# Designed miniproteins, single chains, continued (2): the designs that were tried, part 109

Each design is a single chain, and the fold is of that chain. pLDDT is the mean over its residues in the fold that is shown.

## One batch from the design tools (miniprotein)

Design m7785
Fold by ESMFold2-Fast:
Structure m7785 (fold): chain A 64 residues (1-64)
Amino acid sequence: MPSIEELREETYERLEKVKSFTEATMVVQEYIERLKEIGASLDDVRREAIELSRYGMEVVDRRK
């Protein structure tokens, strides 16, 4: 079973390659669902969702 750290690393790699806000949102949504599947706490899911969403927005803004 992958750890939160492993899922986070995979998700950061995916987010570096996104070209649109829609793609970034879909990647983060998939990450949130995977965190829930591995039994991450609600607090962990919320923290991770905020951090990765901000990163996705930053990547999209860099590519404008």
Scores: mean pLDDT 81

Design m7786
Fold by ESMFold2-Fast:
Structure m7786 (fold): chain A 100 residues (1-100)
Amino acid sequence: SPLQHQMLLGTTMLANAVMKLVAKKEEKKGEDINKVIDEIIKLYETQFKNAVKEGDDELAAILADHIKKLKDLKKNNSSMEEVLNEINKMNDEIAELANA
């Protein structure tokens, strides 16, 4: 539903703001960055389960794809810029879905 898409977009925007703040400070150990990524993944996994229960298959598919991408970025020790770009791509896909 449009309301579910809007709620998820709000959560993603908050997560992106936190990640941007961490990246800007960048004297923190890689462990701090990985902790933030793990928290975002947990939030997305919770929203994925909710989307599945509510029959929002399109939102669930977007969440599943981006959870996988975030896990891959974490495993590959990707830059914070790459992680933020991935979060922004999901924001764009959810915004397009909400306007459909």
Scores: mean pLDDT 72

Design m7787
Fold by ESMFold2-Fast:
Structure m7787 (fold): chain A 65 residues (1-65)
Amino acid sequence: SMEQKKKEELEKLKKYHDEIFRLADELVAQGREDEVVEFFKEMAKKNKPGTIEDYKEEIERLKKL
């Protein structure tokens, strides 16, 4: 059903969000909290839902910090 497809898509989005926060926590543990704050401020300014591809790109950006 459409409801089942939406649930599967939401679970995928949750996994990408979890990966972003996991990477952010690692950077904070390294004393790089200011860079993490700036990253999330930049993301918030975009104010779009984003695609899975957009989240993958943000994960790669965060990894390069």
Scores: mean pLDDT 74

Design m7788
Fold by ESMFold2-Fast:
Structure m7788 (fold): chain A 51 residues (1-51)
Amino acid sequence: MSGGQRLLTGLLNTMRVWQQSLERNGSSEELRKWAENSRQSAALFQELRDK
């Protein structure tokens, strides 16, 4: 699973950039809710990666 950990790290970095961009744009409440859900997913992936 060494390759999987590298992939997860890349995905987490990508999600972090997208979350920051979405939060800055803040166009609608639906978009904000989606960004929050995405943040929760990123936290879960980080926990899985660190295990």
Scores: mean pLDDT 68

Design m7789
Fold by ESMFold2-Fast:
Structure m7789 (fold): chain A 88 residues (1-88)
Amino acid sequence: ALPASLDLRAIIAGGRTLSPAETAAIRWVELRLGLLPTGVPDQRLLDAVIAFQRRNGLPADGVVDAAAYAALEKVNFLEPVEEAVRRV
């Protein structure tokens, strides 16, 4: 399951080791935003999340909560990328 929230600013600033679930969630968010799924929380991902939050009327705080996950799930960018990943 995806973690309940993903505070990208805190993760980037904290330098802590991510759990496998957090790394998987970061890759899932990257795919939904049409980004390369590196699993690394960087400024590129933070900027993309903030832009997505603004477009969807969500708080532009870089925290991927339940509302942000639900909005990202409605994005169809994962479908073509998931099909490409299944071939690897």
Scores: mean pLDDT 72

Design m7790
Fold by ESMFold2-Fast:
Structure m7790 (fold): chain A 67 residues (1-67)
Amino acid sequence: ASPLEQETGELVLRVEELRGQLRGTNPQALYAAEPLFKGLNDALADGDLEKAKRLAEEAIAFLNEAL
């Protein structure tokens, strides 16, 4: 896999970890972040790894503030 594929994959795993943590503590933050999750999934489906990386980083920043 390319470095970009590896970096994007690691960021996606971090998004899923944060989603899991917030599901029990702050589900409203997950609702607010749904457009970011949709955008990330769409970018991954399109193979747009640069866009997926950016959206994953945005999601991580948002979710970290909600912890």
Scores: mean pLDDT 86

Design m7791
Fold by ESMFold2-Fast:
Order: C-alpha cells, then structure tokens, then sequence
Structure m7791 (fold): chain A 89 residues (1-89)
C-alpha cells in the first residue's frame, strides 16, 4: 500500500538525517517541524488532495535521500515532517 511505502521512505530518510544530527541539529529540527505543521494542516482536506500531497512528499524524499548538502538535507527533513503530518503519525 502507499502507506507502507511511505513508512519505509520515512525510516530511510530518518536514518539518513541521523548521520547529520550533530552538524545541523537545530536547522533539521526546525525544518521537520515546519513540514509536520503543514502536513497536519491538511488533515481536513479531501482524501484525493491528501493522497496527491503524500505522493509528492514521497517523491521529494526519494530525490533527496542520497543528499549530503545542508539545503537538500533541510528539504529532506521538511518532507519527512510533512509526510508524517499527512499520515497522522
């Protein structure tokens, strides 16, 4: 299911982000919270709208999963937060 694929991507992304936690701790935490709040804000949206946003967030995670630069890692953290917010995790 899309939820199972999303959970696998979240885990892979969190493992990647953990490698940089000491270097970018505050910035990664802020990016994650921005994403989480945005995703939670869409919980009252239509199921089709939420599904589209879940698919887009999963795509963003896939694109940034091998990133090592700050900008891409911040985008990865925000996308993880957003996806978790959409999934009510």
Amino acid sequence: SIKEEALVLIQQAKEKLAEFKETFKEQLEKAYQVGLNAGKGLQDASELTRLKQIQEAMQDIKLNLEATDEESLLKLAESVGFLEGLLEL
Scores: mean pLDDT 87

Design m7792
Fold by ESMFold2-Fast:
Structure m7792 (fold): chain A 66 residues (1-66)
Amino acid sequence: SEVAEILLPYVENGRIPADAFDDLVHHLETVPQDQAAATSRLVGQALDMDQAQSVALEQALRALHS
């Protein structure tokens, strides 16, 4: 999963609890395409992502509905 690959560094740096990782990835993969931008912004803010990482997450969420 591209979403899992983007989020894995945030487990490694302690920003995402390891026991919450699978549930978070699953939840994000069920997000409707029209909510991808809003969801990536909220997650990016919570994880203190830079703009490039936030954009990559949005693109990964959109790609799930291709």
Scores: mean pLDDT 82

Design m7793
Fold by ESMFold2-Fast:
Structure m7793 (fold): chain A 73 residues (1-73)
Amino acid sequence: SMEQKRAQLRLLAGATEGMALIAEYISQKTNTDPTSIHESLLKSLKELERQARELGDEETVEEIRRLMERIKS
């Protein structure tokens, strides 16, 4: 159903935010370049944004855009 698809997109977006926070933490602790990981996460979020837009889920689109901004900062 559409409700299940929306829930799945929100779950995946939240999981991606968690991965971004972990990657940043590890980068800071190990002096490792996180660029490759951040690029992969941004690509994943852009795909989720596209899917949310196709579903007409503007709330999820906005949430994903905020997550992308956090990863870039």
Scores: mean pLDDT 79

Design m7794
Fold by ESMFold2-Fast:
Structure m7794 (fold): chain A 60 residues (1-60)
Amino acid sequence: HHHHMEELEKMREKARKAVEEFNKKNPDYKIDVDELTDLLVELYREDPQKAEEVMEKILK
């Protein structure tokens, strides 16, 4: 239970950083950092491989 919660928290930090970087590169889009971060964490809970793929696309 504890290590699972820590994994989700680390993923949230990773997702938040990716979204923040995306916003810096794409200021016209003004994506809500908190909302997209939560969506990525939720996606990671359901399909971690898919979440990684989405984050890679965001960072590219």
Scores: mean pLDDT 74

Design m7795
Fold by ESMFold2-Fast:
Formats: sequence, structure tokens, C-alpha cells
Structure m7795 (fold): chain A 58 residues (1-58)
Amino acid sequence: SKEEVIKYAEELMKKHGPHNLSEEEQNELSKLLSKFSEEEQEEIIAEIVEIGEKIESE
């Protein structure tokens, strides 16, 4: 589900920081996103970006 992808990205960003994801983690995230439509991917990415900004501001 969309929520599972978002939670996965949030977990990774909390572990490594939003700018420090490994190539393997980025590839897995991209693979998960590829299951969704272009519009749904845009929604998921926007939410992930917002979460990343909140983590970075802490």
C-alpha cells in the first residue's frame, strides 16, 4: 500500500538521514514506487519529501 512505502522511506530517513540513503535503499524505494500510477507516485514522493524536511529540521 501507499502507507507501507511511505513508512519504509520514513524508517530509512530516520536511520541514515534524508540525504544519506544507500543506492540499494534508493533502488528498493524506486521499485516499490513503480507499482503505482504516475499520479500516485507524485503523491507518495511529495509526502516522503515533507517527512524528510521534518526529520532534517529536528
Scores: mean pLDDT 76

Design m7796
Fold by ESMFold2-Fast:
Structure m7796 (fold): chain A 72 residues (1-72)
Amino acid sequence: MLTVVSTATVTDLDGRELARHTNTMEAPSVRDAPADVSGLPPGRLRVTVTNQAYSDGKLVESYSHTFDTEVP
């Protein structure tokens, strides 16, 4: 298992940061670590999730994914 630090950054469509959540967990890969995206403000938002996986304290893998969402 890898130690994965997952950071979810929530911005509006103009790039203004509205929220940032960081969670640390164990996962088999960077793609299997869920991000905390709860508590989002209403509107059209861009969410960037950056997962950094560590093995024995060394960064071994990094993954970033950006998606747009609409919160009612």
Scores: mean pLDDT 75

Design m7797
Fold by ESMFold2-Fast:
Structure m7797 (fold): chain A 78 residues (1-78)
Amino acid sequence: SAKAQAKINQSAFEAGKTLQDALDAGKSDSEALKAAADTLSSTGKKNAQELKKEGDNDSANQVQSASDQGAQALLDQA
């Protein structure tokens, strides 16, 4: 859904910011990827919970699934 996609895009943007900030701070690629994965997982969970409170379980499940998959992909690269 458009709501799910907007939340997914926001979480991805925040994770990218976390990645860049970690690299700029002199962290290793592995450390930066783990930090980005943590940001994706935490923001995805919060956004999914908000959507569930609105009664939009389908969008909530899409956001949770996308954040879990994205975080795992980052961890696999770390």
Scores: mean pLDDT 86

Design m7798
Fold by ESMFold2-Fast:
Structure m7798 (fold): chain A 67 residues (1-67)
Amino acid sequence: SLFQAIGDALRAAAGSDGTVAAATAREILLAHGLSKAVADAIVKAAVGPDGTLGGSRLAAELGKVLG
């Protein structure tokens, strides 16, 4: 599924702490066919103050859009 494919790509890009850089997450979302507006909205909703995204928060925001 699209959700699984995106989840696998994000997991592969994540560091040992389970976070991924906002720019990297955005590129993965766009590569899987999400529009710029949707990708930007997900990243904005999930990003922390350090510019990284936690896997659990990112998965929750993806679930709101795709599920």
Scores: mean pLDDT 79

Design m7799
Fold by ESMFold2-Fast:
Structure m7799 (fold): chain A 73 residues (1-73)
Amino acid sequence: SELEKIKEELEKLLDELEELVKNNAPIEQIFAILGEIQDLLRKLYDVAPEEEFLKIAREIEKRLKEIIDKLRA
């Protein structure tokens, strides 16, 4: 339940980040969303089993890299 809520919030923030990058939003707004994602990953670390945390964290990291690469292009 708590794990599912955190995962859903992470997906929502990644969608918001992707939209901000697509719309060439100010870097300050991008950093704010990145901070929220980092805070949720910390919460996930506290509630998820180690294997599940690592799996989700790797998926999130991969999507973050894809979004940030679009910012640099």
Scores: mean pLDDT 83

Design m7800
Fold by ESMFold2-Fast:
Structure m7800 (fold): chain A 60 residues (1-60)
Amino acid sequence: SASEEEALRAKAREALDILANSNDQAKLDQVISQLRKSQELTDAMIALVREELRARRAAG
């Protein structure tokens, strides 16, 4: 549902905000790996994280 997608998108932004402070791509990869193993991560969540990261890079 839209509500579930918005919740996942908010969680993706929160994770990226934490990682943005360390400015480290390797840490982003670690977080994605841990989320995948945590049973909380879906393919949709991975896609939203990648989309948000791409948007942030394009915006500067």
Scores: mean pLDDT 69

Design m7801
Fold by ESMFold2-Fast:
Structure m7801 (fold): chain A 88 residues (1-88)
Amino acid sequence: NEKKIEELQERIKKNPEDAEAWLELGKELFKQGKYLDARKYYLQALELAEKKGDKELIKKVLEELGELHKSHGDYKTAEEFFKKAKEL
């Protein structure tokens, strides 16, 4: 959804520390098959969530990284991300 991506980009422009906006932008790019960009934005969301100590958001980002790796047939890396999310 082009409008949703634009709204998320505006949120990030106004607040670059909005980890939820980075996560949602990554999810939109993942839906479009733009996996490298999705991974980049997931890692940005993870860094920000870790700085805040937001365990719920860290868990969500790790789950999305797991799904991204699983979609590429990297099941071992996907399982490692899912395990980290469960151990939070």
Scores: mean pLDDT 88

Design m7802
Fold by ESMFold2-Fast:
Structure m7802 (fold): chain A 96 residues (1-96)
Amino acid sequence: SRIFEGMARYEELLARAYERIADAVENGGVEQGRKTAREAADELLASGVSPNGAKAEAERILKRVDEATPETGPELAQWLRDEAERARAGYEKLKA
């Protein structure tokens, strides 16, 4: 149960991070999304939850937002929403 609790906590943290970054992109554009992504990545790494997974996801998030342009903002926001939904689904499955 403790392993599943740790995995559930990780998925919940990922979902919140992706949702927060998506909100920033949707309301403040790609530049605001980049600022929020750096803060969320730092928080994910500082959590100590699944350190190797957190590092890989932080790197993946930062790369994706850095590659985005104002013209690809909607695609970035959709990707962040899809990743948040995936993490939420993982959390719900682990909580069952």
Scores: mean pLDDT 87

Design m7803
Fold by ESMFold2-Fast:
Structure m7803 (fold): chain A 68 residues (1-68)
Amino acid sequence: SKKEELLKFIEEAVKRILEANPDYTKEEVERIITTLINYVKQQNPDISDEDLEEIKERVLKLAEELLK
């Protein structure tokens, strides 16, 4: 599905960013995730706000686990 494809894209981007920047704070990571979500929404105007919010929540959870 489009939601799963976009989720995977953002998760992979966040993982790479965190691997390259292990010193990033939670605040910095949340800012990056927000930027990526906004980019995805602009490139995929047919995505629902509900699906976009679900993607954001799942990515934030992943980032929180990776920052431990």
Scores: mean pLDDT 82

Design m7804
Fold by ESMFold2-Fast:
Structure m7804 (fold): chain A 60 residues (1-60)
Amino acid sequence: SSYNSAAETSAQSAVELTRKGDIEGALQAVDYALELLPYASEKVQELVEKARKEVEEAAK
């Protein structure tokens, strides 16, 4: 679904931005993915949660 694709893309972008040191951009991408979470499949929800944890660790 479009929601799954958007959430997955946003989660992937958050991880990439974190690795580039763009923590602000990464947090925005995670926030957007979290807004789509209720409409996403279980697999995509797991990807978003993994990305959220990676961004939060990098933001410390």
Scores: mean pLDDT 82

Design m7805
Fold by ESMFold2-Fast:
Structure m7805 (fold): chain A 100 residues (1-100)
Amino acid sequence: SEVEALEAQGEKLFAEGKYDEAILVYRELIARTRDDIERTLRALRKLALAEYAQGNYESAQQTVEQAVALARKAGLSDEEIAAYVAEVERDMEKIEKELA
C-alpha cells in the first residue's frame, strides 16, 4: 500500500515536471523496497530519469551505476543488465528530445 502510493506519487510529480519532488519520493521508495530487487531496480530507473530531466547528468549516471552494481549482486545476467541499461538510455534520449 505505502510502496504503491509512493510509486503513484512519484509518477504524478514526474509527469507534472516536478523533478526535485519526484527525486525525494523515489529515494524514499528505494529505501522501502531494499529487499525487493525488481522494485528497487525500477525505482532506481525512475530516480535516474528524474535526475536526468532536472539536468543533473552526473547524479543520473551514478544512479544507473548503482542499479547495475545491485543487479549484478542479485545475480542478474550480463544480458539482463545490458537490457536494463539500454531501456534507461532510451528513456533518457526521449527526455532529452522533449526538453530540447
Scores: mean pLDDT 87

Design m7806
Fold by ESMFold2-Fast:
Structure m7806 (fold): chain A 77 residues (1-77)
Amino acid sequence: MKEVIEEANKRIEEISRLYKEGKITLDEANEMLRLVAEIARLKIKIENSKDPEVIEKLQKEYDELQARLDELLARAR
């Protein structure tokens, strides 16, 4: 849990910096922040789940959202 929060905070700081530097729009920043929140939520659900099928499904969703966030960040850099 603590590591999930720390990672999310680092991403939020990066997104805030990109916005302040004019590299992303407010709409792009809001989408990235939404993805950070959803990724953190999924990671917490995975850590709290005991069902392997549920974990596998959540992990797939996590990987898809992480890839989308990474693509948006790469375009902004």
Scores: mean pLDDT 82

Design m7807
Fold by ESMFold2-Fast:
Structure m7807 (fold): chain A 72 residues (1-72)
Amino acid sequence: SEAEKQIAEELKKLEELLKEGKVTEEEYELAKRVAKAGLLLLRKHEGEELSEEEEKEIEEVKEELRRAIAER
């Protein structure tokens, strides 16, 4: 899909920034998890049934983002 291609390109750019020391490993790993959750949400919006494990992944990423915002 176009969204998958765009996310793959953005993650590749982040990987280059990680290699240059401009982002942390933790920031890169969080970005990958957010991208994956976003793709799962897109699939659900398109009418695809997600597994219980995929739904849990989305909720875990939402909680991590909520905590990161609250710690500002």
Scores: mean pLDDT 77

Design m7808
Fold by ESMFold2-Fast:
Structure m7808 (fold): chain A 56 residues (1-56)
Amino acid sequence: GMKELEEQGRNAALAAAMTRGLKEVSEEAKKAATKELQKTGNGFQAGQKGLDEAGD
């Protein structure tokens, strides 16, 4: 469902942030990661793209 997709997107953004050494992830990055995850199905790519879209 949507809640599960949003949680997966949040986790993807957090995982990407950890690889970049970031201490915090913006709500925009989490939303962008969720949107990318829905399109690609790839958590790693979705998280990285989400951070890039948000400017984190």
Scores: mean pLDDT 76

Design m7809
Fold by ESMFold2-Fast:
Structure m7809 (fold): chain A 83 residues (1-83)
Amino acid sequence: MEERVRRLAQLLLENIDEKMTEEEKKAYNSKDITPLKLLREIARDLAEGKSLEEVAKKYGITPEELLAMLREAAKRYGIELPE
């Protein structure tokens, strides 16, 4: 699972700025966080090879919540996990 999460994080870092719209950015703010800043920091940590568990603890969330956040971002920005 972590390997796929790391690949997703790398794709998010490479593509998020190109594919994100104002409306998509606003949707993430529904959780009362600045998700662009948070998402970028999370994606960097994961892309660097940190575990899902370590990154989740760093931000005070569960690994399941972190994974859900990344998958939601991928779907919203049209970014899919590589095969």
Scores: mean pLDDT 66

Design m7810
Fold by ESMFold2-Fast:
Structure m7810 (fold): chain A 100 residues (1-100)
Amino acid sequence: SLKELSEEAVKRILEEAGGLENLDPEHLELTESAAEKAKVPEEIKEAAVLKVAYAIQGMPLTDGLEFKIMLIFNEIAKSDEYAKKFLETPVEVLRRSLAP
């Protein structure tokens, strides 16, 4: 189920990041705000937020970055198939797609 995939993704992301404390609070805040605006479903919201926040670590917080994140989150909100594919996408691939 999407919920089980989301829970597994949260664990994987936190392990890769070395814990929540290694995620910059400003990047996490931007990503959480974007997820709320896009109306990302609760069952995937934590996984989507953590995955994007981890992917964008070290990137400057620009309107262009927020726009790219909003595009991804809008697609997640519209499609369970897209959401599943997003959770399966390696963080490095996501980071590359979000880079300037």
Scores: mean pLDDT 87

Design m7811
Fold by ESMFold2-Fast:
Structure m7811 (fold): chain A 71 residues (1-71)
Amino acid sequence: SMKEKLKEAYQEQLDRIDRNRKLIEEEGKALVHPDVAADKEEVPLTDEQRENALKSYDKIKEKLKEEIEKL
């Protein structure tokens, strides 16, 4: 169904965010092309960029989880 496809799409987005968030938290790096699954190129982040990226991802995750719960 359309709802199942949307749930899978949101879950895939959450999984991508979680992978990139882990990289940022553990290594202070981000993927240059996070939407390209085959591209593993990484760039180091400044402390400010790291803090801002993690806060942004946490907000996006909350929104995606709310959308999944509404389905």
Scores: mean pLDDT 79

Design m7812
Fold by ESMFold2-Fast:
Structure m7812 (fold): chain A 106 residues (1-106)
Amino acid sequence: MEELILELEILRGMLLIILGLLKLLKEFDETLKQQAIDLVQQAIALIQQIRAQTSDPAVRAQLDAHIAALQAAIQQIQNAKTAEELIAATDAAIAAIDAAIATAKA
């Protein structure tokens, strides 16, 4: 469990670097968009593994909600056509990962 949370925190850090680069460039970048999608997909897989190790139904339900939020964030990132849309979608994904980490640590 602790190792999965640490991996999720590392992915969050990488996604923050992407968000920082997007905010600095203020330009749409397809490579950064694809990297954001890949990192969010990896975060979903880690949260699914955390969920599988969780026996508390209330915590599992919260993790399911965070997975759904991240799936929605992937769709927003995929549909992003502007730097502003990509920044907003990436920020939403980071917020969902933060919520998942908090839920997993509770």
Scores: mean pLDDT 88

Design m7813
Fold by ESMFold2-Fast:
Structure m7813 (fold): chain A 65 residues (1-65)
Amino acid sequence: SKEEQIQKLVEELVKLRQELVDGGDVEKIIKEAEKILKELKKIAPNMTQESIDSGIKALKELGAE
């Protein structure tokens, strides 16, 4: 279902955030996260662009620290 697809994408984003915290490849993780966020926006078009941008920014900030 659409809800199951959204849940799966959210879980993948949580895993990517954890990989970033654990010292994974920042460039690769950010690119994968951006891809997932674009897919999430396509599945849930009522999501604001601001919410997507906020998520990407948070992941980039984690990679910088």
Scores: mean pLDDT 72

Design m7814
Fold by ESMFold2-Fast:
Structure m7814 (fold): chain A 120 residues (1-120)
Amino acid sequence: SPVDKAIEELEKLIKKLKEILEKMKTASEEEIYELVKEAIKLLEETVKFLEELLPELSPEEAEVMKAIIETHREQIKKLEEAIKNKASKQKLIDLMEEVITVEELQLEALKKAKKLAEES
C-alpha cells in the first residue's frame, strides 16, 4: 500500500540519520557541516517521495501525510538555519538528535494510523 511504502521510506531515513549522527560525534568542525548537509538532502528526498504518494491516498490519509511532509520541511529549515548561523558542533549534534526523535514520532503516528485503518 502507499502507507506501507511511506513507513519503509521513513524507517530507511531514520537509520541513515542515526548513522550520520554517529559520524558527527567524531567529525571535525569542517566535516560536521557536510554531514548536516547530507542529512538535509536525505530529508528533501523523503519529502519528494511522500509528495509523490499523495495522489494514491484517501483524503483522510492525505491529511496525515501532508502533516508529516510539513514536519519534515520544518526540520530541513532548522538544519539549514543552524548551518547559516554557523552553529557549534554540540548544537548541531543536539539538533540532529531532536530531528531523529521527531522523525521517530512521525513513523509511530503513521504505523498507528495504518493499524486503525486495518481495524476499520
Scores: mean pLDDT 87

Design m7815
Fold by ESMFold2-Fast:
Structure m7815 (fold): chain A 70 residues (1-70)
Amino acid sequence: MKMQTDMAVNEIRLLARQGKIEEAKELAKKFAKYMVSQGKYDSVKYAIDQLRKAGLFDEAKALEEAMKEA
């Protein structure tokens, strides 16, 4: 669980660093929807916190919104 979440967070960070902001947000939304479908809300909250600490507030917001819609 944690290792899978860390890999997703790292990929979102990599996409954002490459200027692929829309791809980073889309990956964040897909990750959130998948984790919610598995009942893993704590994994989504952890990912939101990690992205906020990295300064990726738009990507963190995309995760939060996707979690609320599921």
Scores: mean pLDDT 80

Design m7816
Fold by ESMFold2-Fast:
Structure m7816 (fold): chain A 77 residues (1-77)
Amino acid sequence: DDAVAEVVKLIQQLSEIYRDSIERGDVDTARITLDEMTRIQRGLRDGIEKNDLALIEQTKAEGQARLERVLRLQRET
């Protein structure tokens, strides 16, 4: 559904930040970004397995906040 697509987009954005961080040698930001991406992927998987749209929407909201956090870290390095 639409919420699943939005969470997938968030994961893709985090993946781009991870790659950019690795290329710049920013291992700390890369590690944090990978951890946040893994957490969002787990939330999406759980939501799909349980057919729980509310959990998918919550995962989207959390993913958005986590993306903002890693973008801030990326700007500081």
Scores: mean pLDDT 83

Design m7817
Fold by ESMFold2-Fast:
Structure m7817 (fold): chain A 71 residues (1-71)
Amino acid sequence: SLDDIIAELEALAAASTDPELRRALLGAVEAIRNKNVPALERAIQELRTHFPDDPLARRAVALLEEALGLL
């Protein structure tokens, strides 16, 4: 569900020691809540580009791709 995806993204943001990654993850959560598909697609691209080797970011991308399928 979208609520489960939001909860896991918020947990990933809380677990992150990188304030920029935390900001990006919370921005992605806002895009899901607003059902803003273009903003969500941009969030996925930003995570892939700026955090390619971060395991929290990789998990977040998978969750955001799942969210796109539910929107």
Scores: mean pLDDT 88

Design m7818
Fold by ESMFold2-Fast:
Structure m7818 (fold): chain A 68 residues (1-68)
Amino acid sequence: SFEELKRRILEYLIEKGRPLSVSEIAEALKISETTTRLLLERLELEGLVERERNEKGETLYRARAPIP
Protein backbone atom coordinates (compact mmCIF):
# COMPACT_ATOMS: atom_id res chain seq x y z
CA SER A 1 0.00 0.00 0.00
CA PHE A 2 0.99 3.65 -0.34
CA GLU A 3 1.00 4.03 3.47
CA GLU A 4 3.22 0.94 3.87
CA LEU A 5 5.70 2.32 1.32
CA LYS A 6 5.75 5.67 3.17
CA ARG A 7 6.51 3.81 6.40
CA ARG A 8 9.31 1.82 4.74
CA ILE A 9 10.91 5.01 3.38
CA LEU A 10 10.74 6.65 6.82
CA GLU A 11 12.20 3.55 8.52
CA TYR A 12 15.03 3.44 5.97
CA LEU A 13 15.89 7.11 6.57
CA ILE A 14 15.90 6.52 10.35
CA GLU A 15 18.06 3.38 9.94
CA LYS A 16 20.66 5.21 7.83
CA GLY A 17 20.67 8.27 10.14
CA ARG A 18 21.87 10.56 7.33
CA PRO A 19 20.38 12.65 4.50
CA LEU A 20 19.67 10.58 1.36
CA SER A 21 18.81 11.48 -2.24
CA VAL A 22 15.61 10.35 -3.99
CA SER A 23 17.75 8.10 -6.23
CA GLU A 24 19.48 6.39 -3.26
CA ILE A 25 16.15 5.67 -1.53
CA ALA A 26 14.49 4.49 -4.76
CA GLU A 27 17.36 2.09 -5.55
CA ALA A 28 17.58 0.70 -1.99
CA LEU A 29 13.83 0.01 -1.73
CA LYS A 30 13.34 -0.96 -5.42
CA ILE A 31 10.71 1.73 -5.98
CA SER A 32 10.56 4.19 -8.92
CA GLU A 33 12.08 7.65 -8.37
CA THR A 34 8.70 9.24 -9.22
CA THR A 35 6.88 7.22 -6.53
CA THR A 36 9.71 7.81 -4.03
CA ARG A 37 9.56 11.60 -4.60
CA LEU A 38 5.76 11.66 -4.14
CA LEU A 39 6.04 9.66 -0.89
CA LEU A 40 8.86 11.89 0.42
CA GLU A 41 6.85 15.05 -0.38
CA ARG A 42 3.90 13.59 1.53
CA LEU A 43 6.13 12.67 4.49
CA GLU A 44 7.52 16.24 4.44
CA LEU A 45 3.96 17.67 4.53
CA GLU A 46 3.24 15.36 7.51
CA GLY A 47 6.32 16.74 9.30
CA LEU A 48 8.11 13.36 9.39
CA VAL A 49 11.00 14.23 7.02
CA GLU A 50 12.96 17.36 6.17
CA ARG A 51 14.34 18.40 2.80
CA GLU A 52 17.82 19.91 2.58
CA ARG A 53 20.45 20.77 -0.02
CA ASN A 54 24.09 19.71 0.03
CA GLU A 55 27.09 21.80 -1.12
CA LYS A 56 26.77 20.28 -4.61
CA GLY A 57 23.16 21.52 -4.90
CA GLU A 58 21.63 18.03 -4.57
CA THR A 59 18.26 17.71 -2.82
CA LEU A 60 18.43 15.32 0.15
CA TYR A 61 15.86 14.10 2.69
CA ARG A 62 16.29 13.14 6.34
CA ALA A 63 13.98 11.83 9.07
CA ARG A 64 12.68 14.27 11.70
CA ALA A 65 11.30 11.69 14.15
CA PRO A 66 12.86 8.40 15.32
CA ILE A 67 10.77 5.23 15.31
CA PRO A 68 9.85 4.34 18.95
Scores: mean pLDDT 81

Design m7819
Fold by ESMFold2-Fast:
Structure m7819 (fold): chain A 76 residues (1-76)
Amino acid sequence: SEKRKLAEELKEEVKEHMEEAKKAASDPEVTSQHIAEAARHVSDAQLNTSGELALEVQKLYDEGLADVEAARAAAA
């Protein structure tokens, strides 16, 4: 399915941006930019895939946000 292929690509993009946000946890500007890019990929999944596939992308974003929050707490 083309929608499944897009969802897998968007899942990878979200993971990459959230990992970069986590690495930049001590820099709120850089972290926020990567979180915003990940959020754009979640939006793309919601518009251009199925609800089930979009939920898979959203789950990775939510998990990434929790990891970034933990990294920010550790950096403070």
Scores: mean pLDDT 86

Design m7820
Fold by ESMFold2-Fast:
Structure m7820 (fold): chain A 81 residues (1-81)
Amino acid sequence: SLEAALDRQLAGIDVFTDKIIELLKTDPALAAEMRDKMLAARAGLEAFLATETVSPETRAIAERLLAALAAGIARVDAAEA
């Protein structure tokens, strides 16, 4: 179902974030590359949300994914500090 697919995407963002944090001490170059991919995904969703033709339902889904990406990036940044 769509709801199950969205839950898997949100869980996937958390797993990806945790992997980046684990890599910060063992492979910081790969951690940085993976963090850049999260930043690119966030930028892509922000650009998507800027379109006037996005339905309220699609916007709500994109905003949930955007919030999860933003939270993940913040966790990586906090772990680096």
Scores: mean pLDDT 84

Design m7821
Fold by ESMFold2-Fast:
Order: structure tokens, then sequence, then C-alpha cells
Structure m7821 (fold): chain A 86 residues (1-86)
């Protein structure tokens, strides 16, 4: 379900044992799963809004390095979504 994908995204972002590359790969994989489940552009927008909300929360408690990594990850997820919708 979409809720399961969002919960898995939260766990990936909170998992400090993951390298940036591992975190990014998992976040992009979960984005692909969300795009396959979405039946409308509105559902894609709702998913992205939840991701942005979670990234903002994670950035508030992250150091400078992690903030940069999270911003990079969300930017690449947005690019993937834009290409899927095109």
Amino acid sequence: SMEDIIERLKKVMEDESLSFDQMLKEMLKLTDEALELAESDQQVADFMNEVISEVVKQMQKADQKRRSQLLTAVSLMGTKIQKHLS
C-alpha cells in the first residue's frame, strides 16, 4: 500500500547505518513502487507532499552533511516523478 511505502521511506531516512548511496537507492526504489501504485496525478502529488513533509522533519534534526544528502535525494525523486509524468 502507499502507507507502507511512506513508512519504509521514513525508516530509510532515519537509518543512520545506511550510506548515502544505499539511502538514495532505497528512496528511488520506493518512489518507483509508489508511481506503480498511483492511479492518478493527484495520488502522485499526495505521495510527494508526504515525502517533502518527512524530509523537512528529518532535516530539522539532521547535521549539515545529512541535510545536503536529504535535499539531493528529494531532488532526484522529484526528477524521477517528473519524467514518469511526461
Scores: mean pLDDT 84

